# Designs tried in a protein design run: designed miniproteins, single chains, continued (3). Part 57

Each design is a single chain, and the fold is of that chain. pLDDT is the mean over its residues in the fold that is shown.

## One batch from the design tools (miniprotein)

Design m10096
Fold by ESMFold2-Fast:
Structure m10096 (fold): chain A 80 residues (1-80)
Amino acid sequence: SEIEKIFKEALEELSKYVSEEELKELEELLKKLIEALLNKDIDKVYETIEKIFELIEKSKEPEKVREIIEEFAEKVNKAL
């Protein structure tokens, strides 16, 4: 429930800075990141982070998107 709340808040904030298509792609990657963290699949964690950074670089406001994703990762780690 806490992770679900963190996830929804991150998507709401990201929606201000990315297109609907970019948001959907980020949603899927953030879900994969949570799953990899829960399964302690380190290889999958790194693979997913790399893909997230690629999307951040393509966004119109990469610094704002990066800040939101970093806050999301910190909150998820604290909730686990």
Scores: mean pLDDT 82

Design m10097
Fold by ESMFold2-Fast:
Formats: structure tokens, sequence, C-alpha cells
Structure m10097 (fold): chain A 72 residues (1-72)
């Protein structure tokens, strides 16, 4: 399950990378670039989710709460 989830997340990140070149809104492009930057070293699904949440401005405590709630 973990490997399949990581593959799905990596696919989503690849799609985001392709789309970032098409983004004309500066704020959306900056957010997308931040997600890609923070997720660059991620090797597990949890690390990808943490990177995305941090890019969105969530704290570590909020990220932990969302993961526990199954909304990550």
Amino acid sequence: MEAEMLEKMRRALEELRERVEELTDEEEREAAERVLELSEGAKTPEEVLVAVARAAGYSDAEIAARLAAGKA
C-alpha cells in the first residue's frame, strides 16, 4: 500500500510540474513551486503529505492532527 500511495503522489507531483509552466497566476505558481521544492526529498507518502501541508502553511501540530483524522 505505501509504495502504491507514493507512486500515486509522485504522479500527482509530475502533473503539477507540467502544469506549473502553464500557470499565469503568480500566487498559484509560487504555491506549486513550493510544493515541488519541499517534496523533492520525500521518500514516503507521509513525507509528501507533510511537504504539501507545509507549503500550504500548516504547522507540524496541524499536520499531525489531519493525518490522524484521515484528511491528509
Scores: mean pLDDT 72

Design m10098
Fold by ESMFold2-Fast:
Structure m10098 (fold): chain A 83 residues (1-83)
Amino acid sequence: LSEKLKAEIEIGVHELAAAVYERIADYYFKQGKKDEAIESYKKALEHYERALKLAEENGLPQSVIDALRKAIEEAKKKIEELK
């Protein structure tokens, strides 16, 4: 695999992991488990931040970078709302 293709796959894996952790966080929040929800949103945030760094380093389209930045800000907002 080319280095760029490897990076695109790694970005996709981190985006998928973040989406899964957001779903886990929503599940815990609905059960009143705020601390577990916060922890899961923090894990989602970490994966989005890693995806953003890879996207920037590998010159991905601005639309991809903007979407990741928006996801990061939304995850941060969720964490603050649950404190």
Scores: mean pLDDT 87

Design m10099
Fold by ESMFold2-Fast:
Structure m10099 (fold): chain A 93 residues (1-93)
Amino acid sequence: MEREKALEAARLAREGAKLAAKGEGRKNAISGAAAGAAAAGAYAAAVFFGDAEGAARAAYAAAEAAGRAEGEEGKRGAEKAREGAEIAAEAAA
């Protein structure tokens, strides 16, 4: 069960990173790239370790990075990554 929730967190974090990157301008590209790196960390925690706590922490980092992007894409990206982090955090508790 924890591995499934960790994978869902990683998936939502990656979706959030993609949304942040879709916004116009270099700030959105940089924020999307940072969120993508954090999402990759979430995948690593989920796939190699079944670590829901680690996946939650990485997904929260992705949400923070996505939230630095401008416009609605950054906001929506942060919301998706945060949703994933909450799912994994609940599974780890």
Scores: mean pLDDT 82

Design m10100
Fold by ESMFold2-Fast:
Order: C-alpha cells, then sequence, then structure tokens
Structure m10100 (fold): chain A 85 residues (1-85)
C-alpha cells in the first residue's frame, strides 16, 4: 500500500498535469495545508482540507469529460482519507 506522503505526491502531480494552472494551484494549496495539519497532529483538520480539495477536483474534472483522470483522482483521495480515518 502507498504511504500517505506518496499519495499526496501523486495527487499533486496529477493535478498539475491535468488541470488548468489556477485550479491546480488552489487544489495544491488545500493538499499542502492538509499535509501540514497532518504533520502537526491535527488529523481532523487534515481530513476536512482533503475533502475540500476532493470536492474542488471533482467539480473541475467534470468539465473536462476525462473519466480515467477522474477515477484516478477519486481513488487517490479516497485512499488518503481512509489512511487518516
Amino acid sequence: MKSLTEIFSELLELVAEHFDPETAREIARLIVEAMKAYSNGDKEKAIELLKKAYELAVRAAQERGDPETIERIKKLFEEAIKLLE
């Protein structure tokens, strides 16, 4: 199984590759804030921030019509949240 750090890195790469720069920056900001919260022991805040990043990523991906990228993003966010729960 991938570590939480590996999942975050893969999410950041996917977001940078498949989203416009403005949307990618906002999703990346939320993921980085989640990583910081987790490192500080604030698991609940990390989960909240990841859920916000997931909502934004799903909304942005819906306009692209790329089901493979959408499924990859969903899987990675779900794996991250499960590791935190």
Scores: mean pLDDT 79

Design m10101
Fold by ESMFold2-Fast:
Structure m10101 (fold): chain A 87 residues (1-87)
Amino acid sequence: SKLDQIERLLLEIYLLTREALEAQNNQEALAKLDELVKQLAEALKNHDYESAKKLLDEIVALGKEVLSPEKAARVEAAAKEIYELLD
């Protein structure tokens, strides 16, 4: 299903970003990532795709701050696929 594809892509974004934040011992950013992912899951459950897209952008921005350019590009590509699935 589209939801299964979105969940797989979100997991990829989450794991890459979380691993980078854990390597930096950035507990504040880890808590923010978990909160954003929880809010995104709730938005998807409520079919609030406008809020879901905004929350996804915030997660991607957080990832881009801490990831290498190569891993940041992977996160951006996964987010683009989620955007296309939400349309």
Scores: mean pLDDT 88

Design m10102
Fold by ESMFold2-Fast:
Structure m10102 (fold): chain A 118 residues (1-118)
Amino acid sequence: AEVALLAGQSYLGKGDYEKAIEYFELAIKEAPKDSPLRARALTLLGEAYYKMGDFEKAIKYYEEALKIDPDNPLAWLKLGEVYDKLGDKEKAIEYYQKALDINPDNEEARKKLEEVLK
C-alpha cells in the first residue's frame, strides 16, 4: 500500500497522471478501511483527476477522503480549488476557510482565499 502510494506520487510529480491514478487506485485497494493511508491516497487520486480536468471525479475522491479524515486541510484546500475552477466562489471560499480553520498557517489556502475574494 505505502509503496504503491509513493509510486503514484512520483508519477503525479512527473505529470504522468494515468500511471499516478493506477498506483493510487492500487494503494486504496490495499490500504485498510478508513485508514490515514486510504484518505491520503484518495486525496492524491482526486488531485490526479483535477490535473486531468475531470473535476467531477476530483470532487468525488476529495469528499471520500474527507469522510475518512474530516480534519484534512489538504483535502479541503483541493476541494476549494475545484469549486474555484468551476466558478462557484461561495463554495470555494467556504472550503478554503475550512482548510484555514484546521491549519491557520497554511499559506497556500490563505493566498487562494485572498484571490477568490477579489
Scores: mean pLDDT 85

Design m10103
Fold by ESMFold2-Fast:
Structure m10103 (fold): chain A 91 residues (1-91)
Amino acid sequence: SELAEKAYEYAKKALEALKEYLEKHGSNLEAEILIGLAEMYLALSKLTGNDPELIIKAAELILEAAKISGGHEEAEKYAEKAIELAKEALK
């Protein structure tokens, strides 16, 4: 599904944007754990042919990590877009 592939791309962009932000501004242990779990779910989604349910889990973890870190508009927008596209891929 092209939607599942696009969802993966947006989730990856969200993760990359948030990681760059936290490297510059500092991180916390909870955000690091959430990011590690998100990376694991994204890796699993790739192995399963971009499983949309795994992409949603990863994107939700990225969104939570961004919010507990004081917010990051770009990462949150990419994560929300990934969730939207992955949900559409499940229909």
Scores: mean pLDDT 87

Design m10104
Fold by ESMFold2-Fast:
Structure m10104 (fold): chain A 67 residues (1-67)
Amino acid sequence: NELDEKIKKIEEKIKELEEEIKKLKEELKTATGEKKKELEKKLLELEEELGILEIEKAVLKLIKEKE
């Protein structure tokens, strides 16, 4: 089932992004000045990407329910 494979790939990407976000949050605890600003920007970008993938996963699961 192609839908199951697509969902699995998205779930794998979500897990990778969650790990990256976790690492950035740890780095942010000790970061100051310019480095802190750079990490905050990267965190926002990753959180936005995570949100998009969660929506994509939800849509694919809805399509699967109708099949």
Scores: mean pLDDT 84

Design m10105
Fold by ESMFold2-Fast:
Structure m10105 (fold): chain A 58 residues (1-58)
Amino acid sequence: DAAELKRKAEELKKLGEEYIELGRKYMANGDAIKGSGYVLLGVGYLEEADLLFKKAES
């Protein structure tokens, strides 16, 4: 169902953006290891969201 895929993609996009913001906050506080980890996790969620959006359009 395209509508369900889009809904899931929007949730993953929001989650990815939140993790990237969290990672930047950790890096600003001097925790580069945790900050980088959260940014990478957020990027992964954004990539999964993009794949779901593309699948919904197919």
Scores: mean pLDDT 86

Design m10106
Fold by ESMFold2-Fast:
Structure m10106 (fold): chain A 56 residues (1-56)
Amino acid sequence: SANIEAGIEIGRLYAESGDLEKAIEAYEVAAKQAEKAGLPLAQVARELRDEVERKL
């Protein structure tokens, strides 16, 4: 869980710095890891990715 949460945090930092493509990549990695672990964080990471994609 800590690794997935760290991945989401990294994505957030990239988004705040304007590195939108890197933010999307970080959120996608976190979503895949959360999905494999059966964690609800997978949906959260996908929604965060989609929000960033809408800003491209």
Scores: mean pLDDT 82

Design m10107
Fold by ESMFold2-Fast:
Structure m10107 (fold): chain A 60 residues (1-60)
Amino acid sequence: MDLLQQAMSIVKELIDLGKNKTAFKLGSQAIEATLAGDRKKLQQVVDEGKKELKKAKKES
């Protein structure tokens, strides 16, 4: 399973929930990590995105 694909899925869900600022920040970080070839940083972005998505769903 592609970490970038997971990150982009999380970004889309955050946008759908109205968390645009958080979504764009995480999306930017995921793209930067991918371009750098840094899978550890990309995993951190996915983990942070999952936490933010959980918070957004709880607030909604």
Scores: mean pLDDT 80

Design m10108
Fold by ESMFold2-Fast:
Structure m10108 (fold): chain A 58 residues (1-58)
Amino acid sequence: SGEEIADEIAKLKEEGLIDENGIITEEAAKRLAEKFGLNPEELIGKNATELGVRLLLE
């Protein structure tokens, strides 16, 4: 599941839904929440790299 989340984050970066600083936008958070069953409110404004590392580690 962590690899799939990392892949989706990379795709969202290419689509411009994660900003230049790696911050998850509201639209990116909604897509991640819908696909992986996460709470979008917990994702908005988070750093995508930090989130990806946490989900890969535990």
Scores: mean pLDDT 75

Design m10109
Fold by ESMFold2-Fast:
Structure m10109 (fold): chain A 70 residues (1-70)
Amino acid sequence: DLAELEKRALELLERARERLAAGDYEGAARLIEEAAPLVVEVARLLGLSEEEIQAIEEQYKAWAAALRAA
């Protein structure tokens, strides 16, 4: 169910935003890493190419790494 996957991904990203606002960069990074596979699955269900899906995965990985480096 696309809607359920989107809901779960958005809930994780909202929790990450809350951690980021609290200065918990490590907690935010972990939640972004948990959301990444759900975002990838949503992209696959929406018919994005494997190249586009890989780019999304790399983007989320880079985002989490940047937060850990902050």
Scores: mean pLDDT 86

Design m10110
Fold by ESMFold2-Fast:
Structure m10110 (fold): chain A 61 residues (1-61)
Amino acid sequence: SLLERAEELLAEAERLLREGRDYERAAKMTQQAAVLALSAGDEELAARAAELGREAGKMMG
């Protein structure tokens, strides 16, 4: 489902951020997760994805 895919992308992005690597990839994954979550009507998951994406952006400089 769209929600399962969004959660998979968000979990992988969280892992990359914890490992301190691939911040640009993590940011793209969070953006994709947010779009999928919004398409599925899950505003809370979309908000979490957007926040994680902002954190990834900060780490990139």
Scores: mean pLDDT 85

Design m10111
Fold by ESMFold2-Fast:
Structure m10111 (fold): chain A 60 residues (1-60)
Amino acid sequence: SKKEKIFELEVERALLEMQRAILRKSLPTADPETQANLQAEIDRLDSRIAELEKEIEKLK
């Protein structure tokens, strides 16, 4: 159902937001090369979260 699909997308978004928060906390203690890689991963998570938010809005 539409409600079930929204719930699944919201759960996926919450999990990605948690992953992003963990990576952000790791940034200050990382070397410059690792920081660049972590930032690239955060940017990918930001993009996926934005896509999920758009999908959720379409279903409402």
Scores: mean pLDDT 88

Design m10112
Fold by ESMFold2-Fast:
Structure m10112 (fold): chain A 84 residues (1-84)
Amino acid sequence: APVAEMLRAFEEGARAAAEAARGTPEEGDAIVAELEAAAADEARRAGADFARGAYAYVRETGEEGLREVEAALAALRAALAAEE
């Protein structure tokens, strides 16, 4: 279903942004770039764009922004589980 595909893409994006923020800047840039390179469809491109923006936001805001991204990840996972 398109909704489940989009939710999965945004969940992958939020996860990538959170992982990128916990590592070094070089590791974080590589994580987001790898997600962007793997984005072969519209949903995955949207998820990769979300990851880039979320990662930039956490780099600017620090711990508070990371907590917001982690909360978004939890919400997306719950929404995706409900679509199973």
Scores: mean pLDDT 84

Design m10113
Fold by ESMFold2-Fast:
Structure m10113 (fold): chain A 72 residues (1-72)
Amino acid sequence: GLDELAKKAVEELKEKFKSNDTNNITVKAEKGKVVISGEVPSQATLNAIKAAIKSFAKKFPGVEIILEVKVK
């Protein structure tokens, strides 16, 4: 179901965010949605996260992604 899809989505996003620039990022599945929260050191890192989300949306259609990330 949608919750299982969101859970798999969280696991794939966590793999993408294994760098030092994304160590303060938290990815969670909540009620069929994926919430990405935390802080990044630069606007370039935030733009990379947005690009990853766009690519990800093509793999997991129907999963809503909520971005709550800010630049330090």
Scores: mean pLDDT 74

Design m10114
Fold by ESMFold2-Fast:
Structure m10114 (fold): chain A 88 residues (1-88)
Amino acid sequence: MSKEELARAVAEGLEANARAAEEAARKAEELGNEEAARLARETARLAREGARAARAGDLERALELARRASEVGAEAGDLLAKALEEAE
């Protein structure tokens, strides 16, 4: 895989992650979970920044932002999973 192919794949993956996080934020808001919605929006923001960095050829910055997005996204996921478990 070329460096250019890698950068495109990283950008596309992060753009997809941002879209998924934006959708998760909307659902969290509909359920009244404002904290999960806030964390999901932050995940989307970091993923969007990472995608822009990847498209600019800054793979180091893109990977740093992807790592941060993953960390925040995991927190949002844990909160949603806990809320879902308590609803059962």
Scores: mean pLDDT 82

Design m10115
Fold by ESMFold2-Fast:
Structure m10115 (fold): chain A 65 residues (1-65)
Amino acid sequence: MLELEIEVALARMVAAIGEILYKRGKASEETVEKLRRLAEEAERAKTAEEARRLTREAIRLLNEG
């Protein structure tokens, strides 16, 4: 349970960083929307492994976008 909560919190933080970068002109609107979607999916995850996969995908998108 705690590990799932940590992974969901990490996904939310990545989405928040993406939004800050977008407001500073350093990320695209498409990237921010994808990051928000991944954070929402992480909140619905039933296992830490699923949430961790979503968090890693969000970090990858942030680095690529």
Scores: mean pLDDT 80

Design m10116
Fold by ESMFold2-Fast:
Structure m10116 (fold): chain A 56 residues (1-56)
Amino acid sequence: GSLSEEVEKELKKLIEEIGPNPSREQLEKVAEELNKKFGTNFNAISVGYEIKELLA
């Protein structure tokens, strides 16, 4: 996905703590944290897509 550098770093840290197969609830919580910190408009689906991109 097309993420800013700061958003990508934060997402990587959150994934390292949660693990590579987060639940839908965990994805939604990650989306909310990113939106709160960076003013983004993520949801569980878009966060899941970005995680797949980071792990590829």
Scores: mean pLDDT 79

Design m10117
Fold by ESMFold2-Fast:
Structure m10117 (fold): chain A 72 residues (1-72)
Amino acid sequence: MAAVEAAGRALAAALGISDEELAAAVAGDAAAIAKLEARQAALDEKIAALKAKYNNDGEKVKAAVEAWIAAR
C-alpha cells in the first residue's frame, strides 16, 4: 500500500494535482475525480506516444516517463 500511495502522490504532483485534490477524489468529489481523470488521460497519452516512439520497449518507456516526471 505505501509504495502505491507514494507512486500515486509522485504522479499526482507531476500532473499538478494537490494532495487535497487527490483526497477529495478519493472521497468521491465528482469535480476532483474529473480533474484527476483528465490529468491521468494526459499521462496515458504521453505513455502511448513514448511506446510508439520506442517500439513498446518497456525499459526505454519507463526511463522516459521517469525523466519526464523528474523534469516536472
Scores: mean pLDDT 67

Design m10118
Fold by ESMFold2-Fast:
Structure m10118 (fold): chain A 66 residues (1-66)
Amino acid sequence: NEEEIKKKIEELEEKIKELEKEIEELMKKLREAPDDLKEILRLIGEILRKIGEIFDLELEIEELKK
């Protein structure tokens, strides 16, 4: 069912957009020059986790496209 596949891809693309927005917010916090190395590392870790989630979602989209 091509329509079901299209809807799933759209849903995954929406999730990617939300994750990109969250990454933007985390990057803004990082740019505010936190003086705590522990906090800097946590922010970087959170950004990397969300990038990984985007990667997984992009792979899922590619798999759905056959």
Scores: mean pLDDT 83

Design m10119
Fold by ESMFold2-Fast:
Structure m10119 (fold): chain A 60 residues (1-60)
Amino acid sequence: SADEFIEKARELLKQGKYEEAVEYARQALKVDPTNTEARGLLAEALRKAGKPKEAFSLTP
């Protein structure tokens, strides 16, 4: 279960879907709060979500 969430988070990171990757990494940590890989993926996804979300210019 946690491994499946980790796989999805990693794939979403590769696709540039950082916000979705954050959600899946959090799901993995809900299943296994001590999972180091899930925690690392969450940290990376959060950093990436803050950077590619520079799309302030997409605000109407």
Scores: mean pLDDT 73

Design m10120
Fold by ESMFold2-Fast:
Structure m10120 (fold): chain A 73 residues (1-73)
Amino acid sequence: LTEEQEIEVEVALVEIIRGIGIATNDYKGAALQLIKFYKESKSPEAQKYAKEVIDELISKLSPEDRAEVEKAL
């Protein structure tokens, strides 16, 4: 994969994780999976997008779930 293709694949993975979280109503699980991806990603562009999605998902969580997810970040 070229660098550009790597970024496209990583962005697509973020979109898939977000989509699964929305479809299953598992915002906490999706946010935790994306935090893992965010920490392991080597692409600044993919990390930026993942963080935006993480923030969106966190906004939909209960205060208790939000605290747990924010500790993982």
Scores: mean pLDDT 81

Design m10121
Fold by ESMFold2-Fast:
Structure m10121 (fold): chain A 86 residues (1-86)
Amino acid sequence: MKLIIVYRNVSDEERQRLLEYAKELEKKGYTVKVEIKGDELTITIENAPVSLITGHVLRAIGLELDGHEVKIEFEGDTVRIEITFK
């Protein structure tokens, strides 16, 4: 499955952490694309296993409970998670 995670209102600290995370995923053999547009950072993982997708969905739910804005969409073989930090 394809996993797309969009992070908005990203601080410099969060951006560095997310870039390091993307680099670690590439080291593990995942096909990862990172796009940065101002305060928005998008991570796309082309061949995400169900375990990785489930982990990110659970993390997104946790962030929503912490008061961040979260949207999760399922379309065909693609899962899109959008997180806007408060």
Scores: mean pLDDT 86

Design m10122
Fold by ESMFold2-Fast:
Parts: structure tokens; C-alpha cells; sequence
Structure m10122 (fold): chain A 65 residues (1-65)
């Protein structure tokens, strides 16, 4: 169904964003500059917010089937 296809696409987007967060966390572990660390943490927070929005959309679609 079209709803199932939308769910699979949202899952794919969430997994992609999780991968980006993982890469940023690895960079954060190697960063000694507090300003760079703060910038990376800010990027992680933005990606986490995006995942939350996508998860809310996924939950809303799941309730329809």
C-alpha cells in the first residue's frame, strides 16, 4: 500500500540521520577545541530534532493501518 511505502521511506530517512549523528559523535570524540565541540553538539541536536519529527510522522502513519 502507499502508506506502507511511506513508512519504509521514513524509516530509511531516520536510519540515514542516525548514521550522520554517529559520524558527528566520532568527530566530537576526536575534537580538543571547545568551540568546535560546541558546534558539533549543536549539529547533533538539530539532527535529533529532525529524527523526532520523522518519528512523529511515522507514528501518525502507523495509526492509520
Amino acid sequence: SSIRQQILRLIGEILSLIGEIWDLEQQLRQTTDPAKAAAIQAQIKKLQEQIKKLKDQLDELDKQV
Scores: mean pLDDT 85

Design m10123
Fold by ESMFold2-Fast:
Structure m10123 (fold): chain A 71 residues (1-71)
Amino acid sequence: MEKAKLYAIKAANAIVDGDSETGLKYAKEAQRAGDPETAAGLLRALSEVARLQGQDELADELERLAEEARA
């Protein structure tokens, strides 16, 4: 649980800094480290952050990863 949240924080910081590649990398690590429900929630939050930053392609990929995490 904690490890997934730490990766999500790193992903959010990278997204805000405009580093979509690093943001996606840490988002995938959050997905691996979290339980399905926690991972899905974190990935949806990261998708919203990416969309607010104008990174629509990254936001779409993060939404897809959130759906996969819940499956």
Scores: mean pLDDT 82

Design m10124
Fold by ESMFold2-Fast:
Structure m10124 (fold): chain A 84 residues (1-84)
Amino acid sequence: MDKEKLEVEIDIALAEMGVAVLKRIAERTSDPELKAKLNEKIKQAEELIDKARQALDSGNYEEARKLVEEAIKLVKEAFKEIEK
């Protein structure tokens, strides 16, 4: 079993779950400024997740890891905006 591939797949799944939660919060918020900020970070995170999956499929695990770590960072930043 390719351990690096499995670790990246797990991180992608975690990032996708974070994005799903953020979409639910964005749907329910009545603050248009917060909604816009969340949607922008969601879009950027989804683009990074898509690129991470492409890198993973091409066997470029180092690039896939970097891209998914950037996506997770954006998800964490979006959650900090909600906590204010």
Scores: mean pLDDT 85

Design m10125
Fold by ESMFold2-Fast:
Structure m10125 (fold): chain A 61 residues (1-61)
Amino acid sequence: SEIEKLKEELRKLIEEILKLAEEAQKTGDEKLVDEVQELMAKMAELAEKLEPELVRKIIEE
């Protein structure tokens, strides 16, 4: 279903954000920090299309 695909896409974005944030901390690259913020904004837009409880469950897991 579309909701399940959005849920998986959102989860993948969260994992990518975490990986990029870790690399930014290791390298000190400010450009990676900017990319993380951009992905977080995209994640927030997708999250608003889903039920808030579904987003919370994805993040908590």
Scores: mean pLDDT 76

Design m10126
Fold by ESMFold2-Fast:
Structure m10126 (fold): chain A 86 residues (1-86)
Amino acid sequence: MTPEQLEAETLLAFAVMYLSLAKKMMERPDADVETILELYKKALELAQRALELAQKSENPDPGLIAEAQRVIEEAKKLIEEAEKRL
């Protein structure tokens, strides 16, 4: 595993953590949608950075790239859904 792949995996793990936290917050009736939207956007930024690093690796891991793309798509969908609730 290259250093770029390790950094990409770490950033992707943080992106998943932010998405998980924000999803749990959204389940509450008193959900602060603005704060949740910020967390979804942070997850998107981290996942996009992870994708860039995974793609720039000397030996790109197709699985890591696919996972980063999936997290990006999920974050974008959740952002759109949260914005409709504002």
Scores: mean pLDDT 84

Design m10127
Fold by ESMFold2-Fast:
Structure m10127 (fold): chain A 139 residues (1-139)
Amino acid sequence: MTLFPEAIELFEKGDYELAQMLMNAAVFFLNGDYDKAIEYLEKVLAVTKDPLLRATAYNELGNAYFKKGDYDKAIEAYEKALELDPENIRAWINLGEAYFKKGDKEKAIEAYQRALEIAQRRNNQRLVDEAQRNIALTR
């Protein structure tokens, strides 16, 4: 969960309420209180119109559902993140992990291949190696 940079940027912009909601979501997630983390992420999604902040909030909502074992809601949240930011390599990896945990190996490999294609275009060797390992473990 990486909502601290976005919360700092909102504080610098004067969006103190949104910054506080993101910080609360991150703190509750780190404490394993995924229900409160979800509640705060849903509040962020209700008030923000920023597409990038919505994409980040949907990816972290997917992370909270995934930690609860609610892989169906995790998938739906990662798909909504990827509708807003199709270039989000982390949301593609997390979507692949959620499909793998659901037992849908074919969709897991597809999502990891999308992550790999984007990571290669961005010359991000760490995310290339991560996506390739996840493909190899899913076969």
Scores: mean pLDDT 96

Design m10128
Fold by ESMFold2-Fast:
Structure m10128 (fold): chain A 55 residues (1-55)
Amino acid sequence: MSLEELEAEIRRLLEQLRAGRPVDPERVQRLITELAILDPERAKEYGEEYRRLVA
């Protein structure tokens, strides 16, 4: 996946969580890990947001 595709999919899943809809935690973590290879700073931000939403 491209950087833009990874961010779009991560944002989509985080939007589902904000709406109270379930998402696959393994899928979210895998996408964030893939993003970390391309943009570690951005991946850290999404990872922190995800952790806050599931807490």
Scores: mean pLDDT 83

Design m10129
Fold by ESMFold2-Fast:
Structure m10129 (fold): chain A 80 residues (1-80)
Amino acid sequence: MSKNEKYKKIVDEFNEKYTEILEKLRKENASQEVIDELEKVKEETEEKIQELIDNNASVEEIEKVVKEGLEKMEEILKKA
């Protein structure tokens, strides 16, 4: 249970950061293409997280995937 609780916390924090970036893009009147790119990165990151959970990966491995996903999202925000 404790490992699954840690997974949920990491996923929740990722979703919070995603929402923050999405709101910033909306405030900057980012194009639909930019929003679609952000959504693609979110979906790709969530797929990788789910694969890691299914393979009983370490918390550190999931944190790395989340960090990489967020870094890509921040790059999208900087380009907008």
Scores: mean pLDDT 82

Design m10130
Fold by ESMFold2-Fast:
Structure m10130 (fold): chain A 73 residues (1-73)
Amino acid sequence: SSRERQLVLRIVAAEILAVALELEGATEAAEEVRKLAREAAKALDAGDLEKAEELIDEALELARAAERELGLA
C-alpha cells in the first residue's frame, strides 16, 4: 500500500515535470519522460512494482538531466 502510493506520487511528479519541460521547449525530453511514466503506470497496474520503480527512476533522472541542461536545476 505505502509502496504503491509512493509509486503513484512519483508517476504524477514525472508527468508534471514533463509538462514543465515541454513549456520550456524541451519537447523531446518531455515526450521520453511521459513515455517512461506511462510504462511505469502500466507496470504498476500489472502488479510489477519492481519494474514500475525502475521505469519511474529512469523518468525522473531523465527529467533532472533535462532541467540541468536548461539551467533550471
Scores: mean pLDDT 87

Design m10131
Fold by ESMFold2-Fast:
Structure m10131 (fold): chain A 103 residues (1-103)
Amino acid sequence: STRARAEALLAAVEERKMGPEELQSMLLSLYVGGASREEILEIARLLAERTGDARLPGMVARALDALERGAPSVVLLTPGPYLTARGEVIEREEVEVPRTRAA
């Protein structure tokens, strides 16, 4: 499903002209939804290869590190498009991200 998620995000990137910050927000939403760090970084790598934006994996890795290293118990993400577990793209005013997640 990792490749299938990357393909769904690529379709959204093409349709919505999403930049790396929007992709980072979507990938963090998947992380909150129970995806592992390793799965998220693999999706970021695949998206970087398909879009040509080599910055995305590094941006996502740093955001995950911040969440895992002494960040608040919850984090509010900026308003923007987020990816649901079903692959739907939704707009949200704010997303509360728990610091503790499924391992």
Scores: mean pLDDT 62

Design m10132
Fold by ESMFold2-Fast:
Structure m10132 (fold): chain A 70 residues (1-70)
Amino acid sequence: KEKLIKEAYEAGFELGYAEETGDEEKKKKAEERIEKVLEEASKLGEEVEAEVAKAASKGYGEGREAARKE
């Protein structure tokens, strides 16, 4: 559970960063990671899905901000 939340945040961060910098390869890789983590979370239950989705969204926003500062 906690590991999936952390992985979702990291993948979301990479997605946001890659999207702002226009790195298509990193964006695709991050999207695949998010999809995989959400699939794993769906097998563990509704509560875990919600927490994982929230972590990915938070990471995405912070990743975009980090990229803009560079």
Scores: mean pLDDT 79

